# Designed miniproteins, single chains, part 99

Each design is a single chain, and the fold is of that chain. pLDDT is the mean over its residues in the fold that is shown.

## One batch from the design tools (miniprotein)

Design m3663
Fold by ESMFold2-Fast:
Structure m3663 (fold): chain A 66 residues (1-66)
Amino acid sequence: DEEFLEKLEKKIEELKKEIEKLKKELEKSEDPEKKKELELEIEELEGIIALLEAMKKYLKKVKEKK
């Protein structure tokens, strides 16, 4: 269970790095279609991070009730 929480933390960190990469591509892009695609991809990854962080908080709460 603690090992699973550590894996979730690592995955969240990896996704945050991917978002930073996409943000750099967004800053360099002059193509409005490419910018829209990058913005949507960033929003999707941020949504995934929010779900993983919610799962992490839920798992911590379940352990505290034991």
Scores: mean pLDDT 81

Design m3664
Fold by ESMFold2-Fast:
Structure m3664 (fold): chain A 52 residues (1-52)
Amino acid sequence: MKVYTDEEAFDKLTSHLISQGISEEEARKLAEEIVNNTSQEFRNRILGLIER
């Protein structure tokens, strides 16, 4: 699994959420909350599953 910086995690989570039909504004807010409130290990695990 790749190690993502907080900025990389934010960008990838935002893009994934938009691809699922979430608005850009809501996707950015949710991605920011995830990055700020979760460990980098947890985010790397989730992003690894998304990027299969």
Scores: mean pLDDT 73

Design m3665
Fold by ESMFold2-Fast:
Structure m3665 (fold): chain A 80 residues (1-80)
Amino acid sequence: MIEELVKKADEAEKAGNYETAAKYYRQAGMVALVKGDFDRALELFKKAAEYYKKAGNTLLADSIEKAAPPVVEALRKARA
């Protein structure tokens, strides 16, 4: 469930494990995307990119920032 993944991300952030927090936000974003919660998916992918950047994983952060908005928009249009 999205809520469980977000909770795990929050716990990882509080522990200073930014890479783990980013991973859980990314997983939550994917679940939201599959459920059709496009706005929530976009927010969760933005958080994932933010925490990957804090972890020093700038390549993955940039990849998510570039890919997530157009993918979410394409799926929103396909399901509208």
Scores: mean pLDDT 82

Design m3666
Fold by ESMFold2-Fast:
Formats: structure tokens, sequence, C-alpha cells
Structure m3666 (fold): chain A 59 residues (1-59)
């Protein structure tokens, strides 16, 4: 589903940030949200991706 794709994108971004040791910033959430909306994802799907990104960074 589109929601599952959004979550996977967010998780992948978060894992990449974690591996690189990058600090988590609100700007990453804004960029991810805008990118997904531009690609035709809904606001709900973009928010699910942002949550997945945050969880992956915090893990």
Amino acid sequence: SMREQAIEIGRSVGESMRRAGLPYRESQETVLRRTLLDRGFTEEQAEAAVKAMREAVEA
C-alpha cells in the first residue's frame, strides 16, 4: 500500500541518518513531508513516514 511505502521510505531515511551519526532536526521532517506530498502521498502517509524516520533514528 502507499502507506506501507511511505513508512519504508521514512525508516530508510532514519536508518541512514543513524548510520551517518547525523543529529535529528525538524528540517529533516519538513523535507521528508514535502518530498512525499510532491510525489503524491497524502498528508496522513507523509506523517506516518516522519514517525518511522524518528523511530529509526531513536532506535
Scores: mean pLDDT 85

Design m3667
Fold by ESMFold2-Fast:
Structure m3667 (fold): chain A 70 residues (1-70)
Amino acid sequence: SNLEEAKKLLEKAKKLVESNAPFSEIVKVAQEAFDKLLKTIDEGTPEEKEEAKKLLEELKKLMEEVEKKL
């Protein structure tokens, strides 16, 4: 499902941040996660939509932390 794919992509993005991967690689994975979360918000059940919104906020916070290190 889009939500399951988004969770995997978000975990991948977190691992890239922890390993100090290039910003371009982090952004690429984050954009893929964002797209999957938006699809979940559009197509998902009410519970999936609420989980996707929480994950979207988590992704936003992750990217803010990455930008602070630039």
Scores: mean pLDDT 83

Design m3668
Fold by ESMFold2-Fast:
Structure m3668 (fold): chain A 60 residues (1-60)
Amino acid sequence: SMEEIRRYSREEIEAALEAFREAHEIAKKENLSYLEFWRKFAEIYQELLEKARKRFEEEA
């Protein structure tokens, strides 16, 4: 089992869902291609993960 290595907290999962929703909204407005959609998702997801990690570390 790799449970000790897994870092999928609720905040990380919620960040992924939020990033997907935001990327989807942008894709609808800007008519993004398949690759552009996933790049946008990755960008937003990384930004949200950094925010979640910062909050966790400051309030832990």
Scores: mean pLDDT 73

Design m3669
Fold by ESMFold2-Fast:
Structure m3669 (fold): chain A 68 residues (1-68)
Amino acid sequence: SEHLKKAEEYLEKARQAVEDGDVGSALRYANQSREYLEKAREDGADPKKVAELEKKLQEVLAQAGEVL
């Protein structure tokens, strides 16, 4: 899915932003990743891959100072 690829790209950008100490960018990229992940789910992407990316997204948000 194109949306699944976008979700992975934005998740990686969010992770890099956390490493750079840019919490604002990390949250923006994480939100974009979540939106693309939702679209990928609607497109019938692999549920196991979707769940794995959701878990990684939660880890990034926790590192940015949010627990979701």
Scores: mean pLDDT 82

Design m3670
Fold by ESMFold2-Fast:
Structure m3670 (fold): chain A 87 residues (1-87)
Amino acid sequence: GEEELLQEGEELLQQAEQALEEGDHEAALDLLSQAIELAEKLAGANRVELASKILELTLKLLDSSSDPELVLKAIALALQAIGLMLE
C-alpha cells in the first residue's frame, strides 16, 4: 500500500543523502530520480511529503555541486518535485 511506498521512498532518500555526503552526486541524482518515480505512484499528502523531501535533498546537491551538467539535471529534478507537490 502507500505506507510501503513511503517507506521505500524514505530508504531511497536515506541512500541519496549518504551518496551526497560521500560526494557521489551522480549516484545521489539517480536515487532521487527513483524517489520521484515512486512519489508519482502516491497521492495527496503522502505525495507532497515525499516530493518535499526530494526537493530538500536536491537543493543540498545543488549547493555542493559545481558540475554544470549535474546542476542542470538537479534543477530539472527540483522542478519535477515541485510539480508533484502542486498536484
Scores: mean pLDDT 85

Design m3671
Fold by ESMFold2-Fast:
Structure m3671 (fold): chain A 67 residues (1-67)
Amino acid sequence: MVEVKRLPAFEVDGRRVPASYSLPNVLELDEEQIEELVRKLGEILGLSPEQEEELLRQLRIAVEESK
């Protein structure tokens, strides 16, 4: 099965922040900034389009729930 690497976003949400990358204030980002962040992470981590969509969905939910 394909494994999604969501450690930067997931860890910032409530756990350890990765040493090589952090997502400070991710919950304060607008939707365009969240989409750009996911695209950059997808390029860095080599994510598939499906994995990028799943990460984007999770970040949108986290931002929405923080309001």
Scores: mean pLDDT 58

Design m3672
Fold by ESMFold2-Fast:
Structure m3672 (fold): chain A 64 residues (1-64)
Amino acid sequence: SKQQALQQGQQHKQNGYRHVADGDYEGAAQDYRKASDYYKKAGDDETAKRLEEISKELEKLAKE
């Protein structure tokens, strides 16, 4: 359901935040990517797009 997809997206956002706090930018990027996918499933394309952008920025940071 939409509500379940939003809940999963929120959980992955929280996991991503924890990985950022731990300096695990690669892990964080994967979490935000998953969150983006769940927000897309929920029909929240705006939030999904922002999370995808964050994921890409974190992937770039992880390579540096």
Scores: mean pLDDT 87

Design m3674
Fold by ESMFold2-Fast:
Structure m3674 (fold): chain A 87 residues (1-87)
Amino acid sequence: HHMTAEEYLELGKRYFEDPERKRYRTAISYYDQAIKLDPNNAEAYFNRGKAYEALGKKDEAIRDYQKAIELDPNNTEAKKALEELLK
């Protein structure tokens, strides 16, 4: 459609960072669109993992952090989050 993967990623971040009401499910839907348009977007997987973790969806968060690390091995925040979830 008319939106780019980058635009969907930025929308997801905006809803994740909503200071009054964290809109994690809405953020996830935008990250899903970003990933559909660019399946190799490490940042989209990382941010979706953070949103899943915030919702207590541990298995989904683990999968997304693993994929983010696979695509970007330098993501130290994703590695640290994954280590904490696997304890």
Scores: mean pLDDT 86

Design m3675
Fold by ESMFold2-Fast:
Structure m3675 (fold): chain A 63 residues (1-63)
Amino acid sequence: MEERGRELEEKAEKALAEGDYEKAAQLYFMAGVSFEKAGDLARAEELYQKGREALEKAKEEKE
């Protein structure tokens, strides 16, 4: 379960580097859900925050 979350986080970082903020946000949220299901609430919270930050950047790209 943690392995899946870590893989999703890595994909989110790659999407961020490519400037795909919407995709990065989605992947961060998916990673957060994975860690939450694994019982790592602190890590899940960090990932949810990163997802929100990516969404904010996506909004700036459209504004």
Scores: mean pLDDT 79

Design m3676
Fold by ESMFold2-Fast:
Structure m3676 (fold): chain A 66 residues (1-66)
Amino acid sequence: MKFVITNKGDPNVAIALTLSLLGNSDFSVERVGSDTYVVTSKGSDAVAAALKKDLESNSNFSVEEV
């Protein structure tokens, strides 16, 4: 499963998210634009669904599933 994440808020929030996801072996993160990141889930669908829900609850991010 892949998510496109657009950071619309504080750059420090994007940095914190990237570090959190890099510490989790179920995800890989690639920066594809100045404020745009592609997150690829390598884990279970439940882990991917939890990430999507968490990110959608944060007003600094826009999330689109690919």
Scores: mean pLDDT 73

Design m3677
Fold by ESMFold2-Fast:
Structure m3677 (fold): chain A 68 residues (1-68)
Amino acid sequence: AVAALKAVVAANPNNADAYLALGKAYLAQNDYAKAIAAFKKALALDPNNLEAKANLAVAQANLAAIQA
């Protein structure tokens, strides 16, 4: 649940995996803007996280496709 993951990132603000999980939860809800923000946080903490980079690209492409 998004609420549980928000609590995890609040308790662990330097945990890239927690932001990655939060981003995935937002993607599942089609909230692409919030997913993008969460994945950017994950990448700021771990720039070499390929999963976060891939999911960020997916979220950005979906947001662009809806608004194009």
Scores: mean pLDDT 80

Design m3678
Fold by ESMFold2-Fast:
Structure m3678 (fold): chain A 55 residues (1-55)
Amino acid sequence: MSPEEVLAELVRLAQEANTLPAEKRQAIQDAFEEALKNKETVFEILERIRALLEE
């Protein structure tokens, strides 16, 4: 994905996350922070967020 496409997907996922219960929003935030600590690629971060949204 291009950097612009990645940013657009992040914005879309963030908007979807705002409709989720606080518990799931916290889990998404925790997953994002953990991915940053592990220096995961932006693609891997997006996959983690999608998995959490599907649960």
Scores: mean pLDDT 68

Design m3679
Fold by ESMFold2-Fast:
Structure m3679 (fold): chain A 87 residues (1-87)
Amino acid sequence: AVEEARRLVEEAIRLTEEALRAAEAGDYEKARELLEEAERLLKEAKKAALEGGEEGLKVFREGLARILELLRAHREAMEALAAALEA
């Protein structure tokens, strides 16, 4: 259960990183598909984490925090680019 949650979270992080690289390359369709797959894996990871008790939930929360950090960094980069284009 905990090991399964960790595996699913790690795969979701990998897909999120690939999605952000695709978005940076202008491939928004691929980025969307990868993010949708990452979301599905996160839902499965949450189910596995609930079965793993507090340790499973800790693994899930840490992985989710990393994914949110990656998404926030990308958003801030896009906002900075938009601001630069107005200069």
Scores: mean pLDDT 80

Design m3680
Fold by ESMFold2-Fast:
Structure m3680 (fold): chain A 97 residues (1-97)
Amino acid sequence: MARELMEKGKKAFDEGNYDEAIKYFEEALRLMEERGDLIGVAEAYEMLGQVYYKRGDLEKALEAFEKALEIYEKVLPPDHPRVQRLRERVEGLKEQL
């Protein structure tokens, strides 16, 4: 269920339907939170951050990426490539604000 919503959100994002993508990712996030799927929650926040960034909503993008990073840092090693890339993205966004 939540995975299907993530795929629908990704398709909407790829098609430039950012508002639709946000709705799918928010619903996926809710279901993953209910199940305690920490990796899924982090991935949903990361995707929301990407959509907000593409819309030019930098404050919401930063908030979403910071939430994803906080979760990934709890469940992945600090040197994990995903953690490092997301830290770089968060730092870059802070410099734009």
Scores: mean pLDDT 86

Design m3681
Fold by ESMFold2-Fast:
Structure m3681 (fold): chain A 88 residues (1-88)
Amino acid sequence: GLEEYLKGLKYFNQKDYEKAIKYFEEAIKANPRFYVAWALLGRAYFELGDYEKALRYFERALEIAREQGNERMIAALEREIARVRSLL
């Protein structure tokens, strides 16, 4: 769970978005309610220009963040979703 997430962050920071996606997908398999991993998966797809996948992953992250009551993350995800929608 956490180890895969940290590997995903390493590759994301190196702009290796394809490897970052692989590790974030493993992180969400281990913890499907880890909305941060869902949000980063959305960001990685956004950086690759796959706006439809980015939107789906940000919407999933938003659903989970709302269930957990994280107001700051909810606001951040709503801004990211609005940005992605403007590019579709």
Scores: mean pLDDT 88

Design m3682
Fold by ESMFold2-Fast:
Structure m3682 (fold): chain A 118 residues (1-118)
Amino acid sequence: APLALADAGASVGDILAAGGRAGDFAAGVKAVVRRLLALGLLAPEQAEAVIAAIDAGHTAVIDIEGDAPADLRALRVTITVYDAAGNLVAEAVAEVPADAPQAERDRWRALLGFAPPP
């Protein structure tokens, strides 16, 4: 399940793929939001707003910006939720600055799926 994978330290890609395989992309996105919140990468109020909007039946979209294998500068994960008319109802953004400590960069690499093999 996407939640079990998030608890095991799975990447965003792994969580979303698991949600897709289960036929529940919304559960996958909620698992990503909870994972980012647990890592201190999302404000609690943004995480709560996104989860509430998804639980209300609105459509979630996840975007990863700065997706280059060697460029961790200004990597950004944006989760947006839209109603049936296409209006934005909730948003959460997680970003790692270029000068972030090495431990935070290593967490981002693992989170996005750039972790070394076990």
Scores: mean pLDDT 67

Design m3683
Fold by ESMFold2-Fast:
Structure m3683 (fold): chain A 86 residues (1-86)
Amino acid sequence: AEEVLRAGLTGDPSAVEPLIKALEDPNPEVRRAAALGLGEMQDKRAVEPLIKALEDPDPAVRDAAYQALIRIGGEEAEKAVEEYRK
């Protein structure tokens, strides 16, 4: 978990897949950290996994996914953010 989080903070592209997998972790703190790390990566591969994380039962994970989608940007991410607010 800590190694995956560190790689996300340094912008290493190889961290994207491990961070996407961490969004499915049973620990909500790990899922929240993964969502934030994916936002820092700004990789479009994270958009669909982060859209699913907007439906997470933990409100802190949903907020992190929302912030990550705003940070990544692009047409698909912006549409997901707009639909989440409806």
Scores: mean pLDDT 77

Design m3684
Fold by ESMFold2-Fast:
Structure m3684 (fold): chain A 70 residues (1-70)
Amino acid sequence: MTEEEKDAVIATLRRFADGLAESKGATPEQRAEIDRIVDETEARIKAAKTRSEMLQAVRDAVRRIMDILD
């Protein structure tokens, strides 16, 4: 697993989060919570030693973001 691969996954997660928040009309408070989740997940992805660990971090983040937005 390369750092370029990690950066691409992080960028994709940020675009997904921003797009979903926009489409759902997220409040400033929901957007702040989503940004916090994405930042925490970026750190977790960068620390990941395997693709499995990276993908688990992404799954956890997506679930939490969707729970905030319904």
Scores: mean pLDDT 86

Design m3685
Fold by ESMFold2-Fast:
Structure m3685 (fold): chain A 63 residues (1-63)
Amino acid sequence: MKRVGLVAAPDEEKAKEGGEKLLKEGGADEVIQLVGADAATGRALARRLREEEGWAVGGATVK
């Protein structure tokens, strides 16, 4: 089972910062970065990945 971090951020730089933190500190194996997406979109994708793929999914929203 994959451990996936989701980062929703208004720009690529902030998405990259959040992604690096999840990989190093959050114990994520993979990170999905949603540039220009809101937290609701990130949560919807996390729910879908958990239900359809059986992934262990955590998320972070970068302000």
Scores: mean pLDDT 67

Design m3686
Fold by ESMFold2-Fast:
Structure m3686 (fold): chain A 87 residues (1-87)
Amino acid sequence: IDEKTREVYLDGKLLGTLPSDASVLVLKRIQGLKPGESVTFGAGDVVPVPPGTAAQIIAQAVDDLQKLGVPVEAVRGKDKVTVTVTG
């Protein structure tokens, strides 16, 4: 991934451009995960924003990744979002 342009590449092919810095953050944390593995994001991962807004931003970032064909799902908790790689 190119952090300046937010372009995502797989085996030299451009998959698309990530729409937000939050989607870059989520992708960087999940890139080492295998199918069925999860990572949890909290308010401290997307600062400086209020806790409720942070969870919303992370959930939107996961939706943006799904639109690019990244096999991930999000489960929203009270103050956290758990992101699972599905395939």
Scores: mean pLDDT 68

Design m3687
Fold by ESMFold2-Fast:
Structure m3687 (fold): chain A 67 residues (1-67)
Amino acid sequence: AEAALARAREAAREREEAMERLRKAKNIEEVARAIGEVLRAIGDIIQAALEARDDPEAYAEAARLLA
């Protein structure tokens, strides 16, 4: 469960970094790249939450990161 929760927290950080890149994007290619990174990070958070499903505490923390 610790590994899944750590992955969820890392993915949440990557999502925030991608959102910051999206905010600073100056052209269509940069926007598309940043959106792709945000979607990938969201997918990683979802996957980590599913991996933590057998640990209610870790699952709740991972799911909260998605919200």
Scores: mean pLDDT 79

Design m3688
Fold by ESMFold2-Fast:
Structure m3688 (fold): chain A 71 residues (1-71)
Amino acid sequence: SMEETGRRLLEQARRLLEEAKKSKDPFEAEINLGVARLIAAVVKHLYPELQEEADALMDEANALEKEIRAK
């Protein structure tokens, strides 16, 4: 189903978020967070039924970005 595609995309975004948490390079971490956030935003617009899950991922990514920038 189309929703299944959206869930797979969110799984990919989650993997990028986890890679960002493990990255020792702040530039690599920010790139992974940015891509994860973009994927979540696309899923939110294409699959409204996944909006809550996409928003949660974006909130987590934003919190992690703040942590990375705080050093």
Scores: mean pLDDT 84

Design m3689
Fold by ESMFold2-Fast:
Structure m3689 (fold): chain A 92 residues (1-92)
Amino acid sequence: VKEIEELLEKAKEALDAGDYEKAKELIKRAQELAIKLFEEKGDIKTAVIVGLISVGIVSDIELAERNPSLREELTENIKKDLEYIKEVVKKV
C-alpha cells in the first residue's frame, strides 16, 4: 500500500516538474501494483476500475503534452484522479 502511495506522490511531483514521461512510468507502475493488490484481495471490480482510471490518467498526460492551452486544466484533473486511486488503495 505505501509503495503505491509513494509512486502516486512521485507522479504528482513529476507532473509539477513537467516530466510527463516520468509521470506516465510512475502511474503505470502504481497501476500494476494496485491491480495486483485488489486481485489478491478478490476485489476484481475495484481492480478493473483502477485500471480504467489509470488509462484515463495516461491519456490526459498525453493530451497535456500535446496541448499547452489545456495543460493546467488537464494537470488538475490528473491530480484529482491520482488522489482518488490513493484513497481507494488506502481503504483496502
Scores: mean pLDDT 80

Design m3690
Fold by ESMFold2-Fast:
Structure m3690 (fold): chain A 58 residues (1-58)
Amino acid sequence: ALTLPAGWEIASEAVVEGLTRRLRFLLLRNPATGEQRTLVLDEETGEIVHESAVVPTA
């Protein structure tokens, strides 16, 4: 399931039709800190398939 830390929001979202399943690609942003990260979710299960490290924009 998708769980966001306090202060994080979805900045952009795309759905990718994979060969085996449908994936949701999320760009997350913390507007207070300017940090970004990406998540890839399996839309069928809601599980996080892939998660990038937090990237500062300073």
Scores: mean pLDDT 70

Design m3691
Fold by ESMFold2-Fast:
Structure m3691 (fold): chain A 84 residues (1-84)
Amino acid sequence: SESLLTARIVAAELIKVAAEVEAELAIKNGGDKKEVEELLKKALEYTKKAIEYYEQGDVEKGDEYLDKASEYTNKIGEIAKKAI
């Protein structure tokens, strides 16, 4: 269903926004800027890959890259929590 692909693309865009917000907060909270920027780069790369696969109708590969993007976004969030 194209509506399910659209929902997945929207989810990937939301993870991208979450990664960017979490990275800014992690840096403001005293996290290592270099480490956070490297994790953000990976999160953005994987969200881009997920969207590209969803646009091609490849749900399986899209989901694999979306999971990777979420993993890196979560790593940034953990730095934000432990940055003192």
Scores: mean pLDDT 86

Design m3692
Fold by ESMFold2-Fast:
Structure m3692 (fold): chain A 62 residues (1-62)
Amino acid sequence: SAAREALIQEALALAAEGQRAAEAGDYKTASELYRRAADLLEQAGAHQEAARLREIADQLSA
């Protein structure tokens, strides 16, 4: 559906911003962006991808 596709696109954009933040050493911002992306992926039904991003976010914020 268009709504599901929009959620996935927004999640990918947030994950890309998170990766750039992590590469810059801003792990707090990266963790927050990955969690937001994971929430959108879960809403879209992409449960495995959401779980993976949450795991990465938890590691970065440890």
Scores: mean pLDDT 89

Design m3693
Fold by ESMFold2-Fast:
Structure m3693 (fold): chain A 94 residues (1-94)
Amino acid sequence: SLDEGIELYRKGEYEEAAEKFKEAIKEDPNNADAWAGLAAALEKLGKLEEAKEALAKAIKLDPTNPYPAALVLEEAGRYEEAYELLGKPYVPQE
């Protein structure tokens, strides 16, 4: 379901993509990738409140996963804000 959702999203089939992401969440509610994909699809559909809730869930589950972050950043068009929301991984540890 997750891979199918991503493919549908890439093709612009946002409503179908959202359904596939919801199925992925049903199978694994802790799948941060599925929550991030749902948020991106919902934002394309203009369902901004639901998109924000899905994004918050994705961030809570895995704030450092670069793939969901990249998908949401592209979708939102607010790269700086989304990047800060997801947490900047830049910490000089060396």
Scores: mean pLDDT 68

Design m3694
Fold by ESMFold2-Fast:
Structure m3694 (fold): chain A 84 residues (1-84)
Amino acid sequence: MKETLLELLRKAEAGDEVAKEALILAAAVLLTSSKHLENEELSKRIQEAAQALIDAVNAEDYEAARKAIEELAEAIKEAEEYEK
């Protein structure tokens, strides 16, 4: 997950519009999927990080986008551990 999102971010920074759209779509899917998590705190963290990623990519703030990807990856990892 994290590596794929960071690769898409690098391509978007280089002007790849398809990579930019793919990154926004991935964040939107994660935002929607997080609404089905039983853990409300993790759901909110994923939603906030996914929205921050969408906002940052649209603003071409790639430092904020990288930070949002790192927060998303950490929250998803915690959600996976919670489901075990």
Scores: mean pLDDT 79

Design m3695
Fold by ESMFold2-Fast:
Structure m3695 (fold): chain A 65 residues (1-65)
Amino acid sequence: MKHSSLSAAMLLGAEIVNLGGTSVKFEGDKITITVEKLSPEMQELLKALEANAKKAGATVEVKLK
């Protein structure tokens, strides 16, 4: 379950970058995401990422560029 949740978080990170997110950084138990603009689509992906990261025991930090 933890492995599957982490894999899902990585896939969601790739989708965030493709939708105009600037970067996704994995640092141990912390995932840092930098976004240029918070669109409704981006907010939905961020919520899904936070849910999967929490299941994997990780913390998500969102930064606006």
Scores: mean pLDDT 71

Design m3696
Fold by ESMFold2-Fast:
Structure m3696 (fold): chain A 109 residues (1-109)
Amino acid sequence: PLLPHTVLLVLDAGTPAETVAAVAEGLRTLAEQGSTDVALAWTDSPEVQEAVAEVRANAAADPLTSLLLVQLTSATPEAVARAEAARAEAERLFAEADARHRAAIAAAR
């Protein structure tokens, strides 16, 4: 499962590499502060489609917000594999933490 403070970055295939790098660096800084998790996503994800629709509905007249809204039309196989591996690892770590927490509660009874 995604963490409650996960930020989804949606990228258009035509977005310049320097723009992608700058946005990714900013999001990495937030993730390093431990307050936000970061994920790359593509348009076929229902979660991505919902997030894009919500931001568009709320930010129609804000040009700064619009600069951060880029829709990914396709991802490279390497990017997809990396995102799936990161998701699987995060889910594994969460499941282990949850199991330890439940075991501690049971042992305390």
Scores: mean pLDDT 49

Design m3697
Fold by ESMFold2-Fast:
Structure m3697 (fold): chain A 60 residues (1-60)
Amino acid sequence: SLEELELLALLYKFVIESTRFIIEEMKRKNAPQELIEQEERALEELEEELRELEEKIEEL
C-alpha cells in the first residue's frame, strides 16, 4: 500500500541520518579507515535505495 511505502521511506531516512551521524563520530574519534569506508559504502547504497523508493511512490 502507499502508506506502507511512505512508512518504509521514513525508516530509510531515519537510518540514513543515523548512519551519517555514526560516520561523523567515527571520523572524530579516529576509527579505523576500513570501518569508515565500509559505513560510507553502506550510506551510498541506502541513499540509492531511498531514491528508487521515492520515485516509485511518485508514480503511484
Scores: mean pLDDT 87

Design m3698
Fold by ESMFold2-Fast:
Structure m3698 (fold): chain A 120 residues (1-120)
Amino acid sequence: EARKYLLAGDYEKAIEILEKIEEKDAESYLLLGLAYLLAGDYEKAIEAFELAANLDPDNAKIWLFLGIAYALAGDYEKAKEYIDKALELDPDNELIKKAKELIEKKDKEGLKKLALEMVK
């Protein structure tokens, strides 16, 4: 149900639903991080994605979104570290390669567009 609101652009409602989940799994934290990221709350997005990464450290998508969130927060060193981790886990993934290019160019608008496309 949270994903429904996220896809509709109702990030506030998605956050409300996801925050109420008492025992969050990696997917719940990933969706919460995405909702915060798209709402522009990069610090809370990072916190949620770090919790997701702790629960599912082999999921390249989580490391990809951590890289995007750190880049949007202005921490390009951390963004590069995490995007390189994502690429290590999934070296042929074109979305991770695209995110890496956007991080290296410090293209925040490109990263926002990529994150929005990936939630669809």
Scores: mean pLDDT 87

Design m3699
Fold by ESMFold2-Fast:
Structure m3699 (fold): chain A 71 residues (1-71)
Amino acid sequence: SEEEKRINELIKRYAEKAIEAVEKGDVMTAQAYLLAAISIYNIAKMAGLKVSEEVQELIDRAIELVNQAEK
């Protein structure tokens, strides 16, 4: 659906921004974008909207990079 497409694009955007912020050394901004991506993902799941494997893998990558940058 168009709604599923838009929500996947939004999650992807925030996850990509989190990764970008890690690469720039801005850990606080990265944490904020990651939290936004995870929150939207959870809303999508509660609403019964399908999140693609590609977007799920991107969130997982963002989580790993942010966690590593915090150490």
Scores: mean pLDDT 88

